# Designed miniproteins, single chains, continued (2), part 109

Each design is a single chain, and the fold is of that chain. pLDDT is the mean over its residues in the fold that is shown.

## One batch from the design tools (miniprotein)

Design m7789
Fold by ESMFold2-Fast:
Structure m7789 (fold): chain A 76 residues (1-76)
Amino acid sequence: GLKLAEEALKAGEAGDAEKAIELLNKLAASGDLGAELGAGAGFVAYGTLLAVGESEGEAAKKGAEAALKTLEGLGV
């Protein structure tokens, strides 16, 4: 879980929104509740930022940050 969220953040920081979202989808599909909660937080942040007019790359980066922070908060 945590490593996938870290890799998603690296992809988002590099401007690769597609890879960041791919890695968040992989995190969501892991079958681990903590990873699913992390991915869910990431997608909520991503969708909210897109809805308020943020760029795809910045929204994906902030989504990955939200996922990582959620996983760290859960102790995973």
Scores: mean pLDDT 80

Design m7790
Fold by ESMFold2-Fast:
Structure m7790 (fold): chain A 97 residues (1-97)
Amino acid sequence: SLEKKVEELREEAQKRAEEAKAKGDEETIKEILIEGARRVIELLEETYKDPELARRIREMWEEAVELQLAGDEEALRRLQEEKRAEGEEIEERLAAL
């Protein structure tokens, strides 16, 4: 089940983030959560019947990951604000699948 695999990936990322939080490593928490989301996107990409939708989702997450790894939190925030409408459109299209 796709839903089960997505849930397992999210739970793994959450557990790793909680462990990093207990150690006081805030930067590692963000990296773990972004990596977890990226793995979910890769799994969804393999299941989609619409490769254009999968490509758009991947590109959005890759851009966010690059900014997070660069430590540019302000640019990451700006990207999230700029991509909010596109993210909502993608979510609506995913709900139709």
Scores: mean pLDDT 68

Design m7791
Fold by ESMFold2-Fast:
Structure m7791 (fold): chain A 93 residues (1-93)
Amino acid sequence: SSAEAALPEEVKQRRRELAREIAEKLLESLYKAAWESLSEEDRKKVEEKIKEEGLDEIEAKDFYVNLWLIRFSTKQKKVTDEQIEKALALTKA
């Protein structure tokens, strides 16, 4: 335990920073899987929606991940407008 070497507030801050770093690494890993699951045409469609909605870098990655999860149980090869709208709603929630 590193708590013996640090003040309580410093320990709390370090825990928050570590939790954020883990969350960022998880998002990056999921984003890469989501991005590679799509065709180049579907990626362009998603990128157009990201620009239209003005999503930042983190929101854009969340949008890709949400779309990937929505599509995980579908037999459809192409991204649908309904899937995009559902993924966008989850990203903005």
Scores: mean pLDDT 80

Design m7792
Fold by ESMFold2-Fast:
Structure m7792 (fold): chain A 108 residues (1-108)
Amino acid sequence: MEEKIKEIEKLGKEAIKAVEEGKVEEALEKIEEMVKLALESGDERVLLVAADELVRIAEKAVEKGYKEVVRKALEGLKELLKAEIKNKEVLLHLIGRTLRLIGLELDA
């Protein structure tokens, strides 16, 4: 669990750096890797951390005008929502992050 959370956080930092450097394709690849790792974890805490990182990436992408990255982050979060989430607080957090990402896509 802890190692997977650290890997998600690392991928998030790498995606944000890619956005800052204009490396859109690299940012998209990091988002895909992060979503895949979170889903393969089967762990609601890992899903939660991944959702937070997707929002952070999307916020940076809006600042830089990279609509493709914002869209990819939103698609990724929608995939996370398809997981079996038993903890209501985790589910509500993921819904809140999805609404935030929809708002960011409209601003992009």
Scores: mean pLDDT 84

Design m7793
Fold by ESMFold2-Fast:
Structure m7793 (fold): chain A 58 residues (1-58)
Amino acid sequence: MKTVTTLVYVETEEQAREAARGAVEQARALGYDRVRIEGTSTKELERVAREAVREYLA
């Protein structure tokens, strides 16, 4: 399995969701089947980004 890992710094939930969306679109374009986002500024924003990845991959 190939994973896209995106390093981002985000300060809002909207930025976290946008980063997740971009990472999923890149993964699909490259034929990768997993996405991981790292480097969010808070634990809560990391949770939001992970949730958004799940939604976009479904």
Scores: mean pLDDT 74

Design m7794
Fold by ESMFold2-Fast:
Structure m7794 (fold): chain A 53 residues (1-53)
Amino acid sequence: SSRSQSRRVAEAFRRESTPEQGDVFDRFIRGAPVTDSVVEGARRLAEEEAARS
């Protein structure tokens, strides 16, 4: 389901990401300031994990 997919992607992103990328994702989730390139990086990793799911 879409709900399970989103959750799975978020978990995998945090687990497989570098510490730097993980911090970015956490800041994005909490609504902290992030740059466009950082958001795009997080989105790309989420898409890659979604393809694997």
Scores: mean pLDDT 59

Design m7795
Fold by ESMFold2-Fast:
Structure m7795 (fold): chain A 87 residues (1-87)
Amino acid sequence: SMEEIREKLIEYLEKLAEELKEKYPELAKAIEDAVRQIKEASPSVSIDQLEMMVAHTIAETAEKIGLVEEGKKIMKEIGKFLDELLS
């Protein structure tokens, strides 16, 4: 269900933020901010819209702190997770 997909995405992102916290604290915070946005989002918001929201939040932070390539790698891993989850 959409609700189960959202919960799994939240769990994945929270774990990812914890793993990144020491090396890239600002990117970890951006992921935590994205998790908050997912939790506050209407149940009618699609998974594609949530993915775009997460990608935008991470990309914006990565650009501001000069870690564009690291941000791209993180977004790619999140995209792979969602592709596997939806398969």
Scores: mean pLDDT 86

Design m7796
Fold by ESMFold2-Fast:
Structure m7796 (fold): chain A 72 residues (1-72)
Amino acid sequence: SLKKELAEALEKSDDEKAIRLYGEIKGWSEEEIKRLLEIYERMKKGEPMPDEEAVEVDKVLVEIRKLALEAR
């Protein structure tokens, strides 16, 4: 189950894998997943970014946690 793999990725603090799995669950393209991962990497490094992009990543991480909770 993709939701179970997502829960396991979160337990390992592998946010990049969790984002990829979330994109697969939502049916996102590889380009959409790559874009979000690039935003996440900039956020993780503390690089300046538009508030819109920071909010987008935060919303995805919140939804990832919700889906992982449903898998348990």
Scores: mean pLDDT 79

Design m7797
Fold by ESMFold2-Fast:
Structure m7797 (fold): chain A 91 residues (1-91)
Amino acid sequence: GVVAEVARVYLEGTELALELYLLENPDLSEEEREEIERQLAELRAKLEAAAGLSEEEFAKMMGTDDVSVVYEVLERLREEVERLRRKLEEL
């Protein structure tokens, strides 16, 4: 469903942004890397829980009754993923 796709694309964008961040910050400490990995694991768990929601339930969780907002969020996330992929390909 569309909510599962939102969760998938959001996670993909976060992982790409993290890859760029690690490339820009090669001297990060082990403790800083472990903290980032813990935050990513927490995000994965939250997104897995959210992926089971209907479009209406997800919209309500965002504070709206307009399901079109879910599709707008998805399109915006897809654009961000494409932007991040291009940045990684140019490195």
Scores: mean pLDDT 82

Design m7798
Fold by ESMFold2-Fast:
Structure m7798 (fold): chain A 110 residues (1-110)
Amino acid sequence: SSMEELKEVFKEYAEGVRAVIEEYKDYISPEKLAKVEAALEKLLAVVNDPNATKEQLLEAYHALEDAVGDALEDMEKVNPEAAKEAAERLKKLRDEFIDKVDEIILKEKA
C-alpha cells in the first residue's frame, strides 16, 4: 500500500537524520540533542503504528524538523563550519525524502 511505502521512506529519513546528528553530537547541547532524539523516537513510533495516519506522519516529521533546526542553531554558535556541513548533509537527506514522498503521492493519483 502507499501507506506502507510512505512509512518505509519516513523510517529511512529518520535513520539518516539520526546518523548525521550522531556524527555531530559533540557540537550540540545535551538539551537540544535530547529534543532531537525525542522527535526521532516519536516519528519512529508513528512509523511502527499499524493505525498511523498520513497526518500523524507529517506532524511527527515537522516536530523532527523543528528539533533539528534548533540543534543546528546551537551548533552554529559553537562551530559554524560544522553547523554548515551538517545542514548541507541534512538538506540532501530532506530533498531525497521529499522526492520519494512526491513519487508515492503521484503514483496514488495516476
Scores: mean pLDDT 88

Design m7799
Fold by ESMFold2-Fast:
Structure m7799 (fold): chain A 61 residues (1-61)
Amino acid sequence: SDSVVRGYVAIIGQALKDEGLPPLSHEQLVAIAREVVARFGSATDEATLAYALELARRALA
């Protein structure tokens, strides 16, 4: 569980950089990663990443 959360924190952080979006705090990234894991488990498919990025964009608004 914790290793999957750490993986999502890294992936979401990199995706924000790739899209030129402002950085989120580590606390915000962990909260998003936990929400993604709660909904999709350990899946790392395109749908899971898209949902994670949507939560990140909402946190930035």
Scores: mean pLDDT 77

Design m7800
Fold by ESMFold2-Fast:
Structure m7800 (fold): chain A 82 residues (1-82)
Amino acid sequence: ELEELWKKMTPEEKIAVLFTAKGLLEAAIDFNRWLLERFEEEAKTRPLTPGQQRVVEQLRRSLAEIPATLAELDKRIAELEK
């Protein structure tokens, strides 16, 4: 369904969707950094639970991967603007 919607979109609509996705990913980076800092502060007072440790690893992974996704979105936007 999402792939079919994408195929039916105009270049202008695709650019709007990609800019929206970029904004959401940038907000996700800020939130993930904030949440990671909260867990790191907690770890100074007590050991993290196994559940919290899994969340920390997932947050670190997301923070490492999202910048590459943002770069790919920037490339797609630039290609559609030509």
Scores: mean pLDDT 80

Design m7801
Fold by ESMFold2-Fast:
Structure m7801 (fold): chain A 71 residues (1-71)
Amino acid sequence: MTQEDIDNGVAIMSSLDPEELASMNKSIARAAKSKGNEKAAKYAEQGAEYAKKGDIKKSVEYTRKALQELG
C-alpha cells in the first residue's frame, strides 16, 4: 500500500456516514489483528471510536495512521 493509495482511501472515507466510517475502521482493525499488527489495529479502533463520537476529522486521521502502519 502506497501513500497515494492511503490518500485516495482517506478521501473516500471522508465522504462516508459516521456509522459507515466506524464499520470500516472496525474491519481494518480485524484485518490488522489477523496479520499480527497490533499497532495498526489500535489506530483503527481509535478511528472507530472517534467516528462514533461524530469526530470525523479525528476518525479519518487515525484511519490513515492504521493504513500507513499496515503498509
Scores: mean pLDDT 77

Design m7802
Fold by ESMFold2-Fast:
Structure m7802 (fold): chain A 58 residues (1-58)
Amino acid sequence: SLSDAALKGVEAAKAGDDLTAVTYGDIIFGGGATRLSTSEKVKLVVERGEEVEKQLAE
């Protein structure tokens, strides 16, 4: 699911694995992240992963 992809993406970002984080970013944003820099993609993946964590806690 997209939720699982977001959680894996934020885990990769926290581990410093930007390549994996970017890959999950592309999955969760459906190519919307394609025009972003690596640092911007990592930032969005972290933001989405945190949002998904909150949604799962509800």
Scores: mean pLDDT 73

Design m7803
Fold by ESMFold2-Fast:
Structure m7803 (fold): chain A 89 residues (1-89)
Amino acid sequence: GVEEAKRGAEEALKGALESLKKATGEKLNKAIGGALGAIGGIFNAEVLKDGVSGARDALGAAKSALDGAMTKEGIEGAKKGIEYAKKGL
């Protein structure tokens, strides 16, 4: 169901972002932490109450924000995690 898709999407995204945090320094960790927090807020129950399409749109926006805020090298894992999450929804 929607909650199961949400959990899988969140775990995949957290895993990808956590890998980047471990591979890079504190400055990138702050940026990733901010992005992860924003994505967590988007996954708030209200978004998923409105439907899976809203959650997919939110994941797309989060991916775009990461693309804009970070270098292409730093975001590869995060982008793959977000894409995996979108496929689960």
Scores: mean pLDDT 57

Design m7804
Fold by ESMFold2-Fast:
Order: structure tokens, then C-alpha cells, then sequence
Structure m7804 (fold): chain A 86 residues (1-86)
């Protein structure tokens, strides 16, 4: 079974740059990194094709807590997701 690294939740000030890294247990067709704010709004940050690891950076638009969300896709289907709770 494919496993993604666990998501993380961080506290940031407005204008602070956050860096997230995701690792899949096996290479996948597409890795996607999103940032989730406390309201549940998702913002796309980065994607990598035919990859096992993805790193992306996001600049906080408001002070508050942010969660990194990783998504692994194989053959057009989401096979794994990882997100930390707030």
C-alpha cells in the first residue's frame, strides 16, 4: 500500500515563507502539494511528475495556522492523501 509522509501544521505571521516537503513510499505519476488554512481553503503550491519527493514554499497571506496537504496520483486516481489536523 502506498504511503505519504505525514502532513504538518505550522503557525505563521503574514509575509512569512513556509516550506513543506512530502515523500511517497514509492514513485508516483504525480505528487501535488497544497496549503490549507484554518477556514479549509486550499491553495496549490507545487507539483512534480514521476516523483517520489516534492518540496514547495508558500508565503502566508494572513497570520494564523497552515497545514500542508500532500496528494499522490497514479493513473489519474488519487491513491494517497496526507494532511495534519488543526
Amino acid sequence: TLVLSKGVTVEANEGETLTFTWTASEPVDLLVLEIVDESGKRTFVAAASNAQTLTGSYTATKSGRYSGRGVAIIDGEVVAESEAEF
Scores: mean pLDDT 78

Design m7805
Fold by ESMFold2-Fast:
Structure m7805 (fold): chain A 68 residues (1-68)
Amino acid sequence: SPVEEVRRLGEELLADFEARGYDPATLAQVRELVDALIEWVEQGKITVEEARAFLEALRAVLDAHRAA
């Protein structure tokens, strides 16, 4: 299902962030965003592809800011 795909992508992202040493507060914020994306997909407000793009953009932005 679309919801299960977004959940899977979000869990993969969270595991990657945890492996990179992001703190629990940051991980909690990412989980809240993933939960919001799941809700928006379930409500038909966004597509799975849009949710994927958001998660990829979040990874890129946070990685860039952490590296600075």
Scores: mean pLDDT 79

Design m7806
Fold by ESMFold2-Fast:
Structure m7806 (fold): chain A 65 residues (1-65)
Amino acid sequence: GAERVAATVAERAGEWLTVSEIARLAGVSQATASRTLALLEKAGVVRRRRDASGRTLYELDRMAV
């Protein structure tokens, strides 16, 4: 569940990953990954950006608090 998404992002620290890549690596649905990543972004754990192709990417945020 959510713990696998968080662990995947932490293990891939420094990499910008798509929702689909995170879902595949964590072994969850894209809906579960998308919802979990939105919560982690709100909590300041991950950062979000859009690339030139319009894809949404996430990366582990270095902010402690």
Scores: mean pLDDT 77

Design m7807
Fold by ESMFold2-Fast:
Structure m7807 (fold): chain A 69 residues (1-69)
Amino acid sequence: SPVAERARRIARLTLEREGDSDIGVAFVLMHLGISLAEGDLEGARAVAETAIELDPSNQVARDALERLR
C-alpha cells in the first residue's frame, strides 16, 4: 500500500540518520502507529521488520512485530 511504502521509506531514512537514538525510535513508533491506525497490518509489520534489519537491538520494533503476529 502507499502508506506502507511511505512508512518504510521514512523509517529507513530516520534510522539511517538518527540510528537508535530517541528520535529514531520515536519516528519508527509514530509511523508504526500510523500504519496500525490505517488498518495496514502488512505495512506495520514491514516498518517493524525494517527497523529490526537496520538495528537488531531495537526492542520496541521486536515487541511490535511480536504483537502483529
Scores: mean pLDDT 66

Design m7808
Fold by ESMFold2-Fast:
Structure m7808 (fold): chain A 60 residues (1-60)
Amino acid sequence: TPEEERIREETLQRAFEQVKKYLEDNPDASPDERGLGLQKVADQAREELERRLEELRRRR
């Protein structure tokens, strides 16, 4: 639905902003630390997307 598409786009935009912020806040991070940090951002974005879509489907 258009509302599900909006939620997907909002979640993707926030994920990109979080990635940029992580890289700016952690310029001296090692490759391993960077990998873990970016994986955490990705996991949080995926969980948020799934939660919001499930809530939307329950409300309809």
Scores: mean pLDDT 80

Design m7809
Fold by ESMFold2-Fast:
Structure m7809 (fold): chain A 96 residues (1-96)
Amino acid sequence: SQEVMDDLPVHALETAALIVATMTKKALEQGREDDALEGVKLLGKIAEQIKASTGSRKEEALQTVLDAIEEVRKIAEKNGLTRVAEQAKKVAEDLK
């Protein structure tokens, strides 16, 4: 159906965001601040592509990415990586 075809890019972007979030969390746990910062920036770019989509799951997928960014922010704060935490907060605010 057309609805399934319209939602396919959103599913792909949501999946990519979850992979990026997982890799970003690993970078945070290892103290790799620059890699984690790039991960947060990439999550923001993926979220903007989801916002530009027309799929029926757009709002749900965007919330999934926002939740992932918030989790990254909390882990960054816990590990003292303030630059990453600040970038994650900024990306989440810019997506509202």
Scores: mean pLDDT 84

Design m7810
Fold by ESMFold2-Fast:
Structure m7810 (fold): chain A 97 residues (1-97)
Amino acid sequence: SEIDEIIAEVEKELGVTLSEEERERLRRRLEELREELEKAKSDEEMKAIVGRLARADPAEVDEILATTSEEEKIRELLLLAARSLVEEFLTLRAMAS
C-alpha cells in the first residue's frame, strides 16, 4: 500500500526501525490524514489539516504546497507527516529511557 511504502521510506531515510505497535499507530494516523487531505478544497485547508493531525512545521508545509504538483501534494504531505510523527515516537522513547 502507499501508506506502507511511505512508512518504509521514512524508516530508511531516518535510519530507524519502528516496533509493530508504532508502525500500526503511524499507519492509522497517516490513513486518517490521507482521507482528510483527499477532501480538502484548498492549500489553506490542507495546511490546517496537516498542522492539526501531524504537527508538522508550517514552513515545510508551505514549501510543499508552493513547489509540488497537484498530483504529488498529498504524497509529499504524507511523507512530511510521517517524518514528524516518527520524530515524536523517538522523543517519547528517549523520555522513557
Scores: mean pLDDT 84

Design m7811
Fold by ESMFold2-Fast:
Structure m7811 (fold): chain A 108 residues (1-108)
Amino acid sequence: SASATATVANGETATLTLTLPAAPLQTVGVVASVTGDGTVDVEVEVRSAADSASASATVTGSAAGAVGKAFLQATVRAVGSDVTVTVTLTASGPGATVTVTVEVAAAL
């Protein structure tokens, strides 16, 4: 598994890149956790040397500290190469920033 965190200002976009070791067929699970008073559009692209797949979700956090979560998955043929997971985060809402933690795991 791999993880990364970004703080995204309202109206802005951030990109996180994570790498997983490849298997011949890889199902990648992504958990996005959002804190802060805003909504985040989460777009996930999973890419190998031979294949790509994508998934997306919208997640809302809150100013009161409640954590919003999304669970996404994509399956690619990895062909013995590492798999790159690119997560694009676009924030909107009344808060100045939101914090997004992304956790990525193989073989869900």
Scores: mean pLDDT 76

Design m7812
Fold by ESMFold2-Fast:
Structure m7812 (fold): chain A 91 residues (1-91)
Amino acid sequence: SAAGRKKAIQAQADRIIELAKNVKNPFATRLVKMAEEILQNSKTEEEKEAMIEDAANEIVERYNLPPSQKEYIKDLLAELVKRIEKEKEEG
């Protein structure tokens, strides 16, 4: 279901943040840095979506992932941006 997919992406975003903070996992750290740069440099939702698209393409190319993974990486980056934005709003 769409709700189940959203919950799974949210759990994975939390796990990526944990791996970046606690174990300095290179892949997780890169995703978090990309999400932070997207949040810092985007002024509109359209700019945010374009930057997420570019970041997902870079990750797919850099790690030689199947093209089918692009939509998953886009969803994951979007959720990471949302989580980081919320953390900044809460202090």
Scores: mean pLDDT 83

Design m7813
Fold by ESMFold2-Fast:
Structure m7813 (fold): chain A 91 residues (1-91)
Amino acid sequence: EKEEQAYKALEKILLNDLESLTREEIEALAEALYKGGMLTEEEYEKILNAKSIEEAVELLLEAIAKYLGISVEELKNHMKGVAGEIDITAK
């Protein structure tokens, strides 16, 4: 399911495990964030058209950071904390 792939992408990005991240997972996460109102259509299309998984992740993080009004570096630091909480208190 796309929802499961989106959560896998989020976890891998939060843990900086980009080697195991797939295009399908990152696209599923981008779609979920677009439907949730965190990405514009233009930002979503840029992520889908990224040449590499690393480029897709950077575009995704830039869009989220812009939405939240923080830097990409601050977002990455906050996301590491959130990943830890999700891992120990997963639904």
Scores: mean pLDDT 75

Design m7814
Fold by ESMFold2-Fast:
Structure m7814 (fold): chain A 92 residues (1-92)
Amino acid sequence: SELEENRRRIAELVAETARKAGASDEFIDALREMILATSQQQISDYLLKASELAAKEGPQAKRVLVGAARAIEHRDDPEKALEIVEETLKAL
């Protein structure tokens, strides 16, 4: 569906932003899975994992996590999700 395609695009943009911030592959994978999650339980589980990883990786990872969480709230509005990702990248 169009929504699924938009969510995949947002997930890859967040993953690329995290990679540029020097994030670990484990953190990048947790962020991608969180955005692609199909249930609230999965979102919660991956958000917890990403939060624990961000706490260990430092302030840049925490900024990326905050941006990713906001992008999830707007994952069905691709323009707003892209704006959030771009703003997150500029704040790094």
Scores: mean pLDDT 78

Design m7815
Fold by ESMFold2-Fast:
Structure m7815 (fold): chain A 91 residues (1-91)
Amino acid sequence: AEEELKKAVIVTLKVWSTQPEGTQLLMMDGLLRDVGQRVSASQAMAFFNGLVETAKKYENSSIEEFKEAIKKVADEQGLDGDKIVEMLFKP
């Protein structure tokens, strides 16, 4: 269900936030490469930190509200938010 998918993404981001920075960068490089975008390590980490903060703020929001918040964070970093949401919310 939509609520289970949202919780899975939030848990995934929370788990990623507990990993060493090098592991976080590898995960972000994989995600952004799948979206077809290459960015600096600083930009990737800024985006990752934005995702983690968004997950914390939108835990009790709808999946649509969470997706729109992620798109906004991606857009602020010059990234394709639609493709990022597509990749993150794959079952």
Scores: mean pLDDT 79

Design m7816
Fold by ESMFold2-Fast:
Structure m7816 (fold): chain A 62 residues (1-62)
Amino acid sequence: MDAEIDALVAQDAAIQAQLAATTDPAQRQQLIQQQMDIGVQMVKLAVERTVKKREEKRKEEE
């Protein structure tokens, strides 16, 4: 249903904006870490959804 992916995309965009406004190195590192975590979550969700759809596919149910 993409709601989780949409939420992660929105979070990534927010972090990108924060990085553009933030000059504190420690805070920038935290934001970069959060962005990486979001990227990993997005990839995992995308792969899981692709595999799930491929398995179910609305085929051979009958």
Scores: mean pLDDT 75

Design m7817
Fold by ESMFold2-Fast:
Structure m7817 (fold): chain A 91 residues (1-91)
Amino acid sequence: MEEERRREQIEALKRVLSHVPKVEELIKEGKLNEEEVKKMEVVKLAYEQFLEALETGKFEEQLKKLLEYAKEVGDEKTVKEVEELLKELKK
């Protein structure tokens, strides 16, 4: 259920990222103006970071840091919510 949706989203992001090299080629050819270049660079970085986080489990590292912070502050509700998310990411 949720796993199939994640696979579809990862595949969709990979398809979008497969077009990123074409944007870089257009930048090198001078076909894009400065504003278009900046917009494409921001979009590229955002997609790359999101895909990397999904594939490499960097979301887990961010959630672990949040879990430590929530435990230090004594936020039991956030602790439970983060632990549930970590369980979902493991399987």
Scores: mean pLDDT 61

Design m7818
Fold by ESMFold2-Fast:
Structure m7818 (fold): chain A 94 residues (1-94)
Amino acid sequence: DVVVNDSMTNMNNFFNSMVSGSWSNDVVNSWMTNVTHTPMMVGVSVYMSSVFGDDDNSNNFTTMGMNMPNMSPDDVSNVTNMVNGYVNSYMSSS
């Protein structure tokens, strides 16, 4: 389905940038503005900023989180588990 394919492509582009170690503030900002701003993806971004955060990336992800509907800790946990499952699957496939 086209919607599923678009979502997978966007996720793959984001995670490929992260796992390659080449994600910069420009790449992160471009992705955040040009891809999809959903509460789920914002939660992923906030979580990832806590793991890989420097001041610029953390500020960008935090600002995006504040502009979207608040997520409960349970929602953040669910998103984190989904992201970890996807990342682990992707890394294992390499």
Scores: mean pLDDT 46

Design m7819
Fold by ESMFold2-Fast:
Structure m7819 (fold): chain A 67 residues (1-67)
Amino acid sequence: SRTEELVREAKAAIEAGDSERALELLEQLKTDPGFSVVHAQQLALAALKARNEKVYDAALEALKEAL
């Protein structure tokens, strides 16, 4: 699905250290009707593993909005 493609691209951006791209994709995902709590959790975990505090905080905000 489009949502899964965007989640995959966001995870790749996080792993590459491209914070700007990751945040852009996360904002797109927040408005996507297919975006779920599980997707937000996956992105938060990816940011935590990458030690990217800025993206981690943004992913936690997205998680709270998806609850």
Scores: mean pLDDT 85

Design m7820
Fold by ESMFold2-Fast:
Structure m7820 (fold): chain A 89 residues (1-89)
Amino acid sequence: MSKEELEREVNLGIAQIQVAVLETTMPAMEADAADPATRDRAAQSVDSAEGLIAQAEAILRDNGIDDPVLRERIAALRARVAALRATLA
């Protein structure tokens, strides 16, 4: 109802969309990382995914949003991206 509540809802929506997009694209990124022919594409995708995860985390932090379910989803994406980064090293 307040301006602050509306801003929080909008920012939560943005973070949710970013996380959902990453969850949807992650299997394709994992497949690209497993194939030597697509390794460079996978590396670029991992860099982009790390940026989007950091942005979603910043949105939650900077807007005082405490959503445990969304934080768990972000943590799961972080773990998957870290595993891909290790594979591509």
Scores: mean pLDDT 84

Design m7821
Fold by ESMFold2-Fast:
Structure m7821 (fold): chain A 69 residues (1-69)
Amino acid sequence: SKTETIKITHLSETDRHLSAGGISEEGKRVLASVNKVTGLAVVKYEDTGENLTGRLVGYSKEELTVEYE
């Protein structure tokens, strides 16, 4: 599996959900949606429209780390 750290530019958080806009390690614009209860993360690459699924490893106000399948 591959781990990726996203630099967060915009963050919206609730008790159950995390939505983050940010930049991937390759400099691509992404939108991440995380279920905080299950740890399921979906990362959409804005340029290509591709969706990657993975699990939340950890996050802060500045960074979101996901492990892909």
Scores: mean pLDDT 83

Design m7822
Fold by ESMFold2-Fast:
Structure m7822 (fold): chain A 78 residues (1-78)
Amino acid sequence: SALEEEGRRLQKEIEELYKKAKEKGKEEEVEKAAAEVEARLAAVRPEIVASGDREAMLEALVAAYRELAERIRKILEE
């Protein structure tokens, strides 16, 4: 699916962005951003899991990856 493909692309991008952040000594800022994104995802996961909606689960995960990638890009620009 398009969401699964986007998720895979975002995972690779996040890995590359994390390596760049580590090289710049910004790994702590990225780890904080990741923790915040995961906390928000964790807050909604029980409801999505209870629904059994795989598409909703994928959409929530991809949205979290999009947010994390964007936050890492902003950290790297600073």
Scores: mean pLDDT 82

Design m7823
Fold by ESMFold2-Fast:
Structure m7823 (fold): chain A 78 residues (1-78)
Amino acid sequence: DAFAALQAQADALAPSVAPEDKRAVVEELTRQLLEAVFPEHAELLYELYLRMAENGETPSEEVAEELRELEERVLAEL
């Protein structure tokens, strides 16, 4: 189970990673997890993840529309 293996890897690394590096490690493991579980759609899913993470609390209307388009594209390709 690729998902369970990557989740265990993330959990194992979390307590030993410096706070400054923790976000970068989580982002890299998220990318690897998406590539393992959804190889054909990993790029689109990771773009959506990064856009959501970057705009977090209150994305602009332009960004919200772009995120909606990415989500629709991912769903259409599934």
Scores: mean pLDDT 62

